# Designed miniproteins, single chains, continued (5), part 90

Each design is a single chain, and the fold is of that chain. pLDDT is the mean over its residues in the fold that is shown.

## One batch from the design tools (miniprotein)

Design m19127
Fold by ESMFold2-Fast:
Structure m19127 (fold): chain A 85 residues (1-85)
Amino acid sequence: AREVAERALEAARYAAETGDELAAARRLAASPDPRTSALGRYGLEELGVAPEGGPLSEEERREVERWVEEILAALEPEARALAAA
């Protein structure tokens, strides 16, 4: 979970630096790690792009939504600091 959150944060930084959220999502989706790949495919679907591996299964989508909640909870202190600046 934490390692997937770190990969997601790297992709978010890449997107912020380049303005290319699609490239960031594709980099995650291309990961050999199934969890990181599923997160990338989820990001592609949210951006309105069909992932190369096809759409997420209902089970994969539920798993990714749970990870997204965990990632957001983990990043909440940083998000609060950014909002306070």
Scores: mean pLDDT 67

Design m19128
Fold by ESMFold2-Fast:
Structure m19128 (fold): chain A 70 residues (1-70)
Amino acid sequence: PGRVLSAEEREEALRRQVAELKRALGLPEDAGPEEVADYLERELAANPDLPEAARRTALALAEQLRRLAE
């Protein structure tokens, strides 16, 4: 109930998003969060014309994924 998320709930939500993202991107099911972050960073480097909002979202997600991998 409510919009306050604990650290545990945020980590669980992030892990679920990573699993969905891996399937959407066609990445291996055994790919770790670091591999997903590396993929996002490579896509950003390959597509400099991406909208700023999309680039910011991808960079923020990559940062969170790297923290999860630690």
Scores: mean pLDDT 73

Design m19129
Fold by ESMFold2-Fast:
Structure m19129 (fold): chain A 91 residues (1-91)
Amino acid sequence: LLEEARRHLERARAALAAGRYREAGEAGLRAAALGVKAGDLDLALEGGRLAVEAGRGLLAAGDATAGAALAIGGIGEALAAALKAGKKAEL
């Protein structure tokens, strides 16, 4: 799970650096979702951040629908991770 999430995170970073925003966003969202499942807040937040950056790149390129979807998805995964971390600390 964590190893799979890290592979997606590396893929997201490489794709973002190459300007492949859709691939970067999808990999970032996958890394974030796996990070949430694994209870790794840092991994989930980084995946979400990369998805938001990819969404910004798509918006700048004129793909408003895909850009907005990636940004919203990234924020959602980040919030899910933060809520899970807070609940775990209280339990």
Scores: mean pLDDT 78

Design m19130
Fold by ESMFold2-Fast:
Structure m19130 (fold): chain A 58 residues (1-58)
Amino acid sequence: SRVIDLLQEHTGLSREEAERVLAGFERFFSREEIAERLEKYGAQGLELLQREAVRQIL
């Protein structure tokens, strides 16, 4: 999928590893939100998603 392709591009993870990472983020965000952040901010989009996820569990 588009989101998995973006994750692989910005992390160098395998497809299977990217799918596991995506599943983790999907606990807090929609696929559309994840894709939007990755497309707009690239690797920094991942950091933004991680910070927001941590904020939501605190």
Scores: mean pLDDT 78

Design m19131
Fold by ESMFold2-Fast:
Structure m19131 (fold): chain A 80 residues (1-80)
Amino acid sequence: SIGDEYRKKVDELKKKAEEVLNDESLSPQEKLDKLIQIYGKIMDISRLALGNGDYETAKYAQDVGNEIMKRAQELADKAE
């Protein structure tokens, strides 16, 4: 289903966020920028799922996105 495709994309983006966080070659500022971009993509998927009436998939995407944004905010505090 399209909801399964959205969930798979969210999971792939979550994995990319973990790769960014664990990349010792990236500065905190570079990690922050990449995490914000990943968050935006996840929120776009949430909006598409919501538009299809798939509230469960939209909620899953929002929860993953919020966790990524929380990690991005922790990095922003270190980048200053």
Scores: mean pLDDT 86

Design m19132
Fold by ESMFold2-Fast:
Structure m19132 (fold): chain A 70 residues (1-70)
Amino acid sequence: EAEEYAKRAAEAAEKGDGEEGAKYAALSSQVLHKNGGSEEALKAAEAAMVYAASGDYKRGAEYARKAAEL
């Protein structure tokens, strides 16, 4: 599930939809935090979530893509 959300975030970023990308990155971070994902993937997803919450959708999408690659 976390990997699926990270993949959706990366797809949205590729399409230039930073808001949708940040949304899925936040969901990925929540699932990883709840279920104990890898530390690197969790950090990347959490960074994406923080940027999404602050309205920085471009940075959020970039970190979501990184989380999907981990």
Scores: mean pLDDT 69

Design m19133
Fold by ESMFold2-Fast:
Order: C-alpha cells, then sequence, then structure tokens
Structure m19133 (fold): chain A 103 residues (1-103)
C-alpha cells in the first residue's frame, strides 16, 4: 500500500521534536490523541517510521527503558514539513472542537 500515512507520520515527528524522546507506548497514545487515528494505526505508523530510518530506538541507561527519538533523517523531514505538521494539528483540533468546543 503506497504510503499516504504522511499526516500521522508527521504528527509523530512533531511530537518527538517537542519531547525529545518517548516510550513507544507513550508516542502511540500521543499520536492517536493528536490525529484522532486508532492506536493500531498509530502503532503501524511508528513501525513504518522506524523501518524508514526516520525514528531510532535506544535504551535509556538510567532507566533501562526502550525509548524512541528522531533520527537525523527524521529531523530533516520534520524541518521540511513543519507547516504541514501545524496544519494537520489545526485541522484535527478544529474538527474535534466543532463537536465539543463549547463548555
Amino acid sequence: VPPVRGRTALAALGILSYFGALTPGALVRAVSAVTGVSRATASRTLRDLLERGLLEEFVDPETGRRLVRLSPAGLEELGRNREEVQRILAENYDLLTEVHKEE
């Protein structure tokens, strides 16, 4: 299936640029919350980004936990697509707030 996963993928890159590093589970939850996609879709996107070399896994020596961060290629991709990332977040937020925007 051709990779029109750009919106979910760019949201993942944006989230990691803000936090620096997250556990895979935390990243999946954050991407799902931001984009409105299912956790399964977010998890698949994370796997795809790791396979493409846009994200990298490392073990935090202090905690022993496996974390995910932007690779150099992922950082370049984010820089190239910052406006699109912001547009995706704004579009998804606007749709969400139209339903429960009031009080």
Scores: mean pLDDT 71

Design m19134
Fold by ESMFold2-Fast:
Structure m19134 (fold): chain A 93 residues (1-93)
Amino acid sequence: SMEKLIEEIIEKNLSDEEIREIVKSLSKEERRELGEILLGKVQEIGPEALQKLLDVVAEKLRELAEKKVPDEEAAEEVEIEAIVTMIKILQES
């Protein structure tokens, strides 16, 4: 089901906002599963793609720290942005 969801999102070439809405609608367990599958796919693309993901995560963590967002809320926001970024990397590949 998660694999099919990834294929549908990539094929439709959805916007960042549309992808984010879908990811936010998922449960914590579904987001974890989705993230694990996507990370594997990004690693297969190569180190440049992985570095792009890490740069986005680092920037998001910095923004949330500057805004003093609580750790639990920050973790959720970082996970969502990481998933959106990984899907965008796959769309551009």
Scores: mean pLDDT 85

Design m19135
Fold by ESMFold2-Fast:
Structure m19135 (fold): chain A 56 residues (1-56)
Amino acid sequence: AAPLREYEVVAPDGRTARVTVPSHATPEEIRAKFEEAAAALGVPLDQVEARLTRVR
């Protein structure tokens, strides 16, 4: 099974959302997941910071 990558999406006001994607996901699929997370936080995608959180 392909490993999963977990990201924490951080809004400018400090609210966060977690996003998990397969490591083989396309850039388009990853972008769509980040866009969904940003929308859930009510923030434009260009104003969120995505940080990779390593979970093994």
Scores: mean pLDDT 75

Design m19136
Fold by ESMFold2-Fast:
Structure m19136 (fold): chain A 81 residues (1-81)
Amino acid sequence: MEIAEKVLQEIQRTGQSLAPTQSERDVGVQGLLTGATTAEKLGAPKKAVQLFRQAAQALRDGDLDSAQRYEQQAMDLLKEA
């Protein structure tokens, strides 16, 4: 089973679950942290897991551009795994 697909599904599931009761930023942060945990459990490269956690921190700090870049880099690494 493709790691990237499973990680994306868990991020989307987290967003769907939280969106009605959480701020957009909080939903995004929880999605990225869920993505990191899912990637780690599926044996993804440590750098991909770290990039998801860095994206979550950047989003929490209000740096949307850095958050998007880190998330994209993490997803690109997962597609190669």
Scores: mean pLDDT 77

Design m19137
Fold by ESMFold2-Fast:
Structure m19137 (fold): chain A 89 residues (1-89)
Amino acid sequence: SELEAAVEEARRLAELLIEAADSVDIPEEVREKIRRGAELMVEAAEAYAAGDLEKAEKLGEEALKLFEELKEKHPEAFAAILEKARALA
């Protein structure tokens, strides 16, 4: 189903981000925030699949804001994680 596929894709992307963060030499603070953002992405997809669109949008926005903060405050670490995630995909 479309909803099941969305949850599976969110979990796949979350796993890639976490693996990438664990594979690069970055501050633990950045790694922890990547894990939190990945967790929020999965929770948003699961909420969407459950029909809770308001919760899904809120969690998704929280994840995006967290990643934007990482990009602004730790641009080199964030770039390294994204490059590694792209290589692992």
Scores: mean pLDDT 85

Design m19138
Fold by ESMFold2-Fast:
Structure m19138 (fold): chain A 91 residues (1-91)
Amino acid sequence: LAVEAGRLAMEGLRALAAGDTARAEELGKKALELAEKDPEGVEELERLTIERLEKRKDELAAALAAGDVDAALAIVEAAVEEAARELEEKR
């Protein structure tokens, strides 16, 4: 559930960045519903995602400073997917 919530949240952020507010709202609501059902899994996914982002913090900071939203989202999405794979491997 936490992995699914994280992936839906990232898809929602991408939709929002593309100007698709209706899809962003739909995906955001679904992500929140899944997150509420697995709060411990969400906390673990967040911790693992932060660890992955720390390794790429300079790249993320550079993308944000340049206003490169696509590059910033790609870095965050990669961190979430790596964290999701690690969390799924433990189950």
Scores: mean pLDDT 77

Design m19139
Fold by ESMFold2-Fast:
Structure m19139 (fold): chain A 84 residues (1-84)
Amino acid sequence: MTRIEEIFKKLQEELVTVIDMGERDVSKSELEWKLTEVSELARRAHLASILEKQFGDEEEQKLAEEIEQKINFIVQLISELRKK
């Protein structure tokens, strides 16, 4: 498993946790701390996808492109959760 795949899997797990927290009506401070953690993971995953696209082989570049598109969607979801 590549480093980008590991970071992306962690990002997906943390996103599920954030969505659950939002549904459970947790305090704004707890939700904001978790959103900050998930945002940092998304930033690291995005940077990793750029590096894989630049230095990886053809298969790694294709995987990185797919992951980058998914990360962009997750970043939009995080932004929407913060507006509540």
Scores: mean pLDDT 77

Design m19140
Fold by ESMFold2-Fast:
Structure m19140 (fold): chain A 70 residues (1-70)
Amino acid sequence: MEELREQFDKLLDEYGEKLKKAKTVEDIMKAVREFNAKRDELIRQVEDPEEALKLAEEYNKKFVEIQKYY
């Protein structure tokens, strides 16, 4: 779980950096698609459904907070 959280934190940082560098709507859409694809891959690695739901909810909240600034 710690490794997955570290990977999610890195993914959020990369997403935020891509948004800062985005110059077009297509750049933003590409960043969102890449984040969603990688997020889904990480969630699938969690065997415990309760932990998977908690992790998904936690990182979805963080994702939404980042979007508020852009």
Scores: mean pLDDT 77

Design m19141
Fold by ESMFold2-Fast:
Structure m19141 (fold): chain A 89 residues (1-89)
Amino acid sequence: LTPEQRAALELLVEGSVVILDAAVQRRISEDPADRAELQAAIDALAAREDRVAALLEAGEVPSAEELAALRAAIEAARELVRRVAAREA
């Protein structure tokens, strides 16, 4: 792995941890709207992870734009988990 591919792989691990956090939050949430919002965030983040993983599997280096999009999706999912947890009471 090149250093750039290694950095992309580290982002995939970070995103996977966030998906797990969102999935746990979805399971404990009683609000159907919160569960749907969390599921949408999980699906969106998983799709971006699949794209980056496919590039790494092909031996390619993900573009800076693709990595930035993955980081943005990770941050959006983290913020959603935080907001839903605050609403659960």
Scores: mean pLDDT 85

Design m19142
Fold by ESMFold2-Fast:
Structure m19142 (fold): chain A 93 residues (1-93)
Amino acid sequence: SDLARALLHGARAFEEVARLAEEGDGKRAAEHARLSAEVLVPYLESLGATEQGERLRRGFDRVARLAEEGDYKEAARLARELARELEAEARAL
């Protein structure tokens, strides 16, 4: 489904944010998180997935803030957790 593809795209975006945070590139991690939210949240809203869109917006914002604060391990941990949750949700559809 289009929703499953959108959720998997979100999971891939969180995995990339985690990778950048683990490399110590907090600026790029935060930028990637914010840009991913700008693209994926309106797409999810266009599919009627408003609750999923809100979850992604909050998730990307939280991960971006952790990366900007230098909490790279926590940013990567949270991003991987959110990616895993989105993959599980996509598989259930």
Scores: mean pLDDT 90

Design m19143
Fold by ESMFold2-Fast:
Structure m19143 (fold): chain A 73 residues (1-73)
Amino acid sequence: MEAVKEELEEALAAAEAGDREAFYQELAEMISLLSPEQLAAVMPHLNEALLAADAGDVAALKEELEEILEIVE
Protein backbone atom coordinates (compact mmCIF):
# COMPACT_ATOMS: atom_id res chain seq x y z
CA MET A 1 0.00 0.00 0.00
CA GLU A 2 1.38 3.41 -1.00
CA ALA A 3 1.79 5.75 1.98
CA VAL A 4 1.30 8.73 -0.40
CA LYS A 5 -2.31 7.71 -1.11
CA GLU A 6 -3.01 7.16 2.60
CA GLU A 7 -1.66 10.62 3.57
CA LEU A 8 -3.67 12.25 0.75
CA GLU A 9 -6.89 10.55 1.93
CA GLU A 10 -6.11 11.71 5.51
CA ALA A 11 -5.54 15.26 4.20
CA LEU A 12 -8.91 15.24 2.42
CA ALA A 13 -10.66 13.97 5.58
CA ALA A 14 -8.98 16.70 7.68
CA ALA A 15 -10.01 19.36 5.14
CA GLU A 16 -13.65 18.16 5.18
CA ALA A 17 -13.58 18.27 9.01
CA GLY A 18 -12.16 21.83 8.96
CA ASP A 19 -8.96 20.66 10.71
CA ARG A 20 -6.47 22.93 8.98
CA GLU A 21 -3.52 21.83 11.15
CA ALA A 22 -4.07 18.13 10.41
CA PHE A 23 -4.55 19.00 6.72
CA TYR A 24 -1.15 20.74 6.46
CA GLN A 25 0.55 17.96 8.45
CA GLU A 26 -0.81 15.23 6.13
CA LEU A 27 0.15 17.23 3.00
CA ALA A 28 3.69 17.66 4.36
CA GLU A 29 3.96 13.89 4.99
CA MET A 30 2.66 13.16 1.48
CA ILE A 31 5.15 15.59 -0.13
CA SER A 32 8.06 13.96 1.75
CA LEU A 33 7.15 10.59 0.12
CA LEU A 34 7.02 11.85 -3.49
CA SER A 35 9.78 11.34 -6.07
CA PRO A 36 11.13 14.55 -7.71
CA GLU A 37 9.18 13.67 -10.89
CA GLN A 38 5.91 13.12 -9.00
CA LEU A 39 6.44 16.34 -7.00
CA ALA A 40 6.93 18.32 -10.24
CA ALA A 41 3.73 16.79 -11.68
CA VAL A 42 1.58 17.54 -8.59
CA MET A 43 3.05 20.98 -7.81
CA PRO A 44 0.45 23.02 -9.79
CA HIS A 45 -2.41 21.10 -8.12
CA LEU A 46 -0.72 21.32 -4.70
CA ASN A 47 -0.44 25.12 -5.09
CA GLU A 48 -4.14 25.37 -6.05
CA ALA A 49 -5.09 23.08 -3.12
CA LEU A 50 -3.19 25.31 -0.67
CA LEU A 51 -4.89 28.43 -2.10
CA ALA A 52 -8.32 26.75 -1.84
CA ALA A 53 -7.58 25.67 1.76
CA ASP A 54 -6.53 29.23 2.68
CA ALA A 55 -9.76 30.58 1.12
CA GLY A 56 -11.90 27.93 2.88
CA ASP A 57 -13.08 26.57 -0.49
CA VAL A 58 -13.56 22.89 0.38
CA ALA A 59 -15.07 22.04 -3.04
CA ALA A 60 -12.05 23.41 -4.95
CA LEU A 61 -9.71 21.78 -2.41
CA LYS A 62 -11.35 18.37 -2.99
CA GLU A 63 -10.99 18.73 -6.78
CA GLU A 64 -7.26 19.53 -6.51
CA LEU A 65 -6.61 16.67 -4.04
CA GLU A 66 -8.42 14.28 -6.42
CA GLU A 67 -6.13 15.47 -9.26
CA ILE A 68 -3.07 14.83 -7.07
CA LEU A 69 -4.39 11.34 -6.24
CA GLU A 70 -4.85 10.59 -9.97
CA ILE A 71 -1.23 11.65 -10.66
CA VAL A 72 0.30 9.53 -7.83
CA GLU A 73 -1.84 6.46 -8.58
Scores: mean pLDDT 77

Design m19144
Fold by ESMFold2-Fast:
Parts: C-alpha cells; sequence; structure tokens
Structure m19144 (fold): chain A 57 residues (1-57)
C-alpha cells in the first residue's frame, strides 16, 4: 500500500528510530502527526500516514 511505501522510505532514511522514540515517550494515544513530523523532519501528511499504518496493524 502507499502507507507501506512511506514506512519503507522512512526506514531507509533512518527516521523510524526518531518516530519510535516519540511514540515511546508520549504514547500512541498522546502523540500527534505534528509531534512525529517535528521529531523526524517529515511532513505532517507523511506523519499522519505513518500513524494510520500503525492503527491498521
Amino acid sequence: SKQEEIVEKLEKEGKIKKINDVLKKLGENGVTAKDIAEAAGISVATAQAFLDYLKSE
């Protein structure tokens, strides 16, 4: 899926670790797409797609 492609791109760029650190610190219910975008240096739209992917798993 398009969300899966985004996750692969983030992993290749080493951004997944930064995203996971924010998720661990704030919790999945406390984190927003903006928090992820700021931590990983990505767009809010990309961060929202990543959150939607996590919710689907």
Scores: mean pLDDT 76

Design m19145
Fold by ESMFold2-Fast:
Structure m19145 (fold): chain A 62 residues (1-62)
Amino acid sequence: MEMTVKIVGKHGGITSDAQIIEPGEVITLSDVYVDEDGYIRGTLVETGKFVVLGESGVEILE
């Protein structure tokens, strides 16, 4: 299932090949989960890259 989210935290995220996702960006993720450390993880649908959203919150846009 795909989910479109807006990054609303003060810290963005990073992809598996070190591309930065800035706060305020809208991204579409699949396979979303929260890890043991409370980081939101998923796969960017557009690129197929894994992403970690640090201490950022997300707003679900659908």
Scores: mean pLDDT 72

Design m19146
Fold by ESMFold2-Fast:
Structure m19146 (fold): chain A 70 residues (1-70)
Amino acid sequence: MAKLEEIQAFIRAQRPAAEEELARIRASLDAEEQAALARMQAAVDLALHDPEAFIALMAEVAGVPASAFD
């Protein structure tokens, strides 16, 4: 399905601007908040490269089977 790939390509194209904004936000956060932001960024990166693995990760964090998201 081309639409998902198009959305991922659009997100990648916007990533540099988002990273600049995130760098500004990170400067105002404490160490614990910065760690939480880093985990969120890792989850976004996973969603862009492997959406199925991202869904599996979210299911695991929520304590439900991945099939619940199908």
Scores: mean pLDDT 66

Design m19147
Fold by ESMFold2-Fast:
Structure m19147 (fold): chain A 75 residues (1-75)
Amino acid sequence: SKILTGEAEREVEVDGQVVHIRRKGTYDLESKTTKIEIILENEKTGEKTRVIITEKEVDGKIILEVKEEKSKIKE
């Protein structure tokens, strides 16, 4: 199979707190599946969350699956 990859970074506000987001997306041309890996870092708490989102397009229908992993950053 052939996979396309892209990356992006941004900041969003969640519950009044600034969160830094790093996103990596891959698209599998054979299965028409998009996989997005998101790393969220909370500036106030030092908490780091990794979210994996899988999006499939089947016969014009979009199916989403979300997985979440958490770790606490110690400085």
Scores: mean pLDDT 72

Design m19148
Fold by ESMFold2-Fast:
Structure m19148 (fold): chain A 83 residues (1-83)
Amino acid sequence: HMMKKLAELKEEKERLLEETGRFIDEELVPNPSVENARRAVELLERLLETLRELEELGIEEPELRRAVEGALEQARKLLEELE
């Protein structure tokens, strides 16, 4: 069960990284709207939560976590400025 959960979290992390990066590059950066900024925040929060769950299982990626936290702060700031 625990090994299956670890594999599922690793797959979720990879999918969220790809989806989040694509969304930011293809949707948010070309069209910085309230809707797109809010969606970016949601995707980044989900990615950060997945990284936190992986850390609880002993899989630490501090550089990636720092990058995601920084991106989330930037997305939140953008959302505040657009609202």
Scores: mean pLDDT 85

Design m19149
Fold by ESMFold2-Fast:
Structure m19149 (fold): chain A 78 residues (1-78)
Amino acid sequence: MDIEEVKKLAEELVRLTEEAARRLEAAGEITAEEAAAGVEYVRALAEKAIELAKEDPKKTLEQLRAILEAQRAAIAAA
C-alpha cells in the first residue's frame, strides 16, 4: 500500500511540474528548453523516490508530501 501511495504521489508531482512549467513558459518566465529540463529532473527524482520507498515507504511518503506542498506553493506563486 505505501509503495502504491508513493507511486501515485510521484505521478502527481510530475503532472504538477508539467503544468507549472507550461504556465511559466507561457508567461515568458522560462524557455521551452528550461521547462523540459525541469520536468525531466522531477521525473528522475520521482523514479528514485519509488526505489527509496522499497527501503522506507513511510519516510519516502513524508518527503514526497513535503515536495508536493512546495510545488503547489510554487505554482500558486507563478
Scores: mean pLDDT 74

Design m19150
Fold by ESMFold2-Fast:
Structure m19150 (fold): chain A 59 residues (1-59)
Amino acid sequence: MSKEELLERIVEGAVRMARDGGFTREQAAQWAYREALDAGLSKEDAEKVAEIVRERAPD
């Protein structure tokens, strides 16, 4: 699986959690950060994913 596909899935999952699952924007961003690290991504990529989630999550 490509790195881009993995990042997209993590972002979409986190944004959905914020929208429908009762997570705040920051909780969703933190979840995405940890998920990215667990998936073997670098800290820099994990931080980027968290930022994207923070920007796009509705709350």
Scores: mean pLDDT 79

Design m19151
Fold by ESMFold2-Fast:
Structure m19151 (fold): chain A 95 residues (1-95)
Amino acid sequence: SLEEKVKKEAIEALKAARDNFLKAMESTDPREAAIYFTAAMLQLVGAEELARFYGLDELAKLIEETRKRAVEAYQAGNKEELEKIFDEALEKIKK
């Protein structure tokens, strides 16, 4: 279904964003960290907008909440919390 295709894109975006946030946290060069952080943000915003465009409002809200929580965990330097946030979001989408 179209919904399953949008969910698949959201899952791929969440996985890519998770990896980019982790790379940003591990980067010793602030410019490299900024590139990975920006990539993660664009991936999450794109997935959120795609979900909203197709009327999947609950999925869009989940991605928005995940993005906000991930930014807070990233700013706190909390890698464990960041990983948990993405794992929880992925679990909620997979049904």
Scores: mean pLDDT 91

Design m19152
Fold by ESMFold2-Fast:
Structure m19152 (fold): chain A 92 residues (1-92)
Amino acid sequence: AAREVREVAEEGARRLEELARRAEALGNELGKRLAEILRRAAEELREVARNPEEAAKEAGVSPAELAEALRRGVEAALELAERLIRRAEEEA
């Protein structure tokens, strides 16, 4: 369970960082701001990955419950980020 939290959070952080690089590559102000937001989100996920048991305790859930919540939340965040990047591409 704790390992699963770490894996989900690290994978989410990697995917958010990839999207941040794509946003920054657009070369416009909207893309730059989006990249900064995505990098901050990735950093927060890495903090969870650093101590998954403590993160679960602070949230008041089991590590297994945290892993499931993170999996769902990361997928929703990635979908939103991809939509925002597409809009930023249209603004370029």
Scores: mean pLDDT 81

Design m19153
Fold by ESMFold2-Fast:
Structure m19153 (fold): chain A 86 residues (1-86)
Amino acid sequence: SAAEEALRALEGARAAVADPSVSQEAQVIILEITLKELEELRPELGEVGERVIRYVRAALEAAKAGDTAAAIEHLDRAIALVREHL
């Protein structure tokens, strides 16, 4: 399902961002790819997709600012939201 695909993308991004061996530049690239994947799933996810995309955009901005902890917090909120709607 679109929700299962979104969850896999978000969990992958969260794991990468939480990995201390992953550079800030790599974190930004991974989040940009994740955002693109979620935008493609947006029509199938509806209102949930809109909210998930807002959290991922916030995670991307946090990562660009070097705030890895905030990026992880936003991704965890997105993951929780998708899991509620599985």
Scores: mean pLDDT 89

Design m19154
Fold by ESMFold2-Fast:
Structure m19154 (fold): chain A 74 residues (1-74)
Amino acid sequence: SPLDRLIAIAEEAARAWLHALETGDEAALDRARALLGTLPPDLQVRFLTLLQRALAEGWSADELLAAIRAAVRA
């Protein structure tokens, strides 16, 4: 479904971004940005807001992924 596709893209972008932050892998960061850029603009904004909150509040990867899935389903 279109929703399942958006969830899969958003989760992959989040995993790639978290990997880039952990390892300093520039290729992973470029991949995360490219994947994020394929999402609708409103979802891009929500994704970045959740990512920033996760970093500020010390969320686990699982907490960030759960929040992203919920945001896509809303």
Scores: mean pLDDT 87

Design m19155
Fold by ESMFold2-Fast:
Structure m19155 (fold): chain A 70 residues (1-70)
Amino acid sequence: DEKIFEIIAKMLGVSVETVRERFKRLFEEKLEELKKKYPHLSDEMLEKLAEREALMELFDEAVRRQEELK
């Protein structure tokens, strides 16, 4: 949702548009990795898993950025 991207953008000190672009790239990357690891899963399941992994990685990056500012 838009709200979570706004929060991540604030934590990273970037625009919401930048977060959306990063999410899209991460989603595509994770989706390709998951397709190779789990070719027997449905496209719907792979997309949901890729979305979750992309969001988790964005959150991890935001947390790392905050730690670097200490």
Scores: mean pLDDT 80

Design m19156
Fold by ESMFold2-Fast:
Structure m19156 (fold): chain A 69 residues (1-69)
Amino acid sequence: AMSEEEKKKLEEAKKNGDINTIVQFLSSSNPELRAEAVKTLGELGYAEVARAYGLQQKDPIVRAAAEEL
């Protein structure tokens, strides 16, 4: 589960197109945060890069997010 602060920060980064902040979430130890970052990058037009990153992950949640792109 994501903390309320983490969810808010990711949502604000998405609204602002702050790719640098979203990319930082890809390095999270929390696979749910990494999966949300993959989806968010895809929604912002970086689907190819987000998919390539996510498909390399072993976590099923992160891989599933990438497979949807």
Scores: mean pLDDT 81

Design m19157
Fold by ESMFold2-Fast:
Structure m19157 (fold): chain A 57 residues (1-57)
Amino acid sequence: MPTAEELIDKARQALPATTRQLVQLLRKELDPNDPNSSFSKEVVEEAMKLVEELAKE
């Protein structure tokens, strides 16, 4: 079941980066209007919210 948490976890596993670098990369890569995304627009938007919460840490 593709969730926002799984999207973030996959990115973290694929990219050996600090939380700050991961946040910066995901802000650039996550586009809720991307039609070729494996995740729905709603899941991408929720992942973007989680990225902003991670940025507050």
Scores: mean pLDDT 70

Design m19158
Fold by ESMFold2-Fast:
Structure m19158 (fold): chain A 81 residues (1-81)
Amino acid sequence: GAIDTAEAQARRVKAVAPDDPLAQKAVEHVELAKKDPKKAVSYLGLAATHLSLLHSDHPELEEVGEAGGAVSVEQTRLLLD
């Protein structure tokens, strides 16, 4: 589902930037979406924002940009459900 896909993407970013607080916040917000699916749209939006900020600071980390885009797509899927 959308949340499972977002979790895989956040975990991918955590592997690339394990010590980055924005990567950690993205993972934490996806975990909150898993615990409260009724608020998942809000939590995935926050996760996508943290990933966008991380990619803006490190444009060379293409995997972060890809993951942020993927999380935004999954947030949109939940909005349309």
Scores: mean pLDDT 84

Design m19159
Fold by ESMFold2-Fast:
Structure m19159 (fold): chain A 60 residues (1-60)
Amino acid sequence: VPEQTKAEAMDLISKQSLSVAEVAKRFGVSKEMASVWKKEAVDKEVQIGVEDIKKAVSKY
């Protein structure tokens, strides 16, 4: 799978909160692959959120 497709899927998961099944259907990938991408997107969001909490809580 192209890295560009993975990056786009992770961006949409972050912005639109897509489920694993929706990612798999939309990008034509397996549910296992979609689950990995969703986990990576969530891990990235958590790291960013920790920094935001120190500056000013905008949303938790």
Scores: mean pLDDT 67

Design m19160
Fold by ESMFold2-Fast:
Structure m19160 (fold): chain A 76 residues (1-76)
Amino acid sequence: MEKELEEKKKKERIERAKKIIKQQLTKAGLLDKFTEEQLEERAKVVAYTAEKLREIGDEIDKELAERKALAEALAK
């Protein structure tokens, strides 16, 4: 059950990324230059990168919160 839910979420993330890529390519007039297979591969990379960037973003936000707390304590 867990693995099936994770696969479903992964597919949803890929489809969402693919939609965004298609929208951007359409605005640039480049959509017709890419095959569905190429768009899917790009969407997989973007979905994976977005997940990793979110993890990094969470770490940065935590570090910023700690630095802000220190700055406020020192600015007494």
Scores: mean pLDDT 73

Design m19161
Fold by ESMFold2-Fast:
Structure m19161 (fold): chain A 73 residues (1-73)
Amino acid sequence: MVEEYAKILEAAMTPQSLAELRDGIARQEGIKDPAEREALRAMSPLELAKRYPELSKKIADVIKNTRAAKAEQ
């Protein structure tokens, strides 16, 4: 399951979108420590999905639903 979320993030997200995801996680978790922020920036999509599985699932579901909606238009 975690590997499925990581694959969706890698396949669907640009480097910019991944940076936005990391910033979103930092805001949600209240991460202000520079060392923890650098660790988040260094994380692969698989590592992000392992550390934040619920958030990664939510984002993967949004990506799937957005792509389905665009395909029907």
Scores: mean pLDDT 70

Design m19162
Fold by ESMFold2-Fast:
Structure m19162 (fold): chain A 96 residues (1-96)
Amino acid sequence: GSVVRAAPSADPEAAAENQRAYLIEGKGLAEPTGGTKAVAASSANIEDAEKAQRLYLLEGASLARPIGATKLEVVETDSPEEAAEKAIELARKYVK
């Protein structure tokens, strides 16, 4: 799987259909990542895991996006800064 972003659109119907297409293709769950949560998608590909964490950090917590993973690891924290730290730690876990 991979991480893809649900882009904001002037057409909400088109945005919803885009998300359905990604789910049908087996891209995983569409989930908004809150600023206090660190999310890691498990992957056999280290590059995909790191990219997923970068996407979480750079695109912010308000985006709903398909997370391409057969297993999802979520760590909840008390601050956005701690969430960023934990997201990096989780990404490094897959670079063993």
Scores: mean pLDDT 41

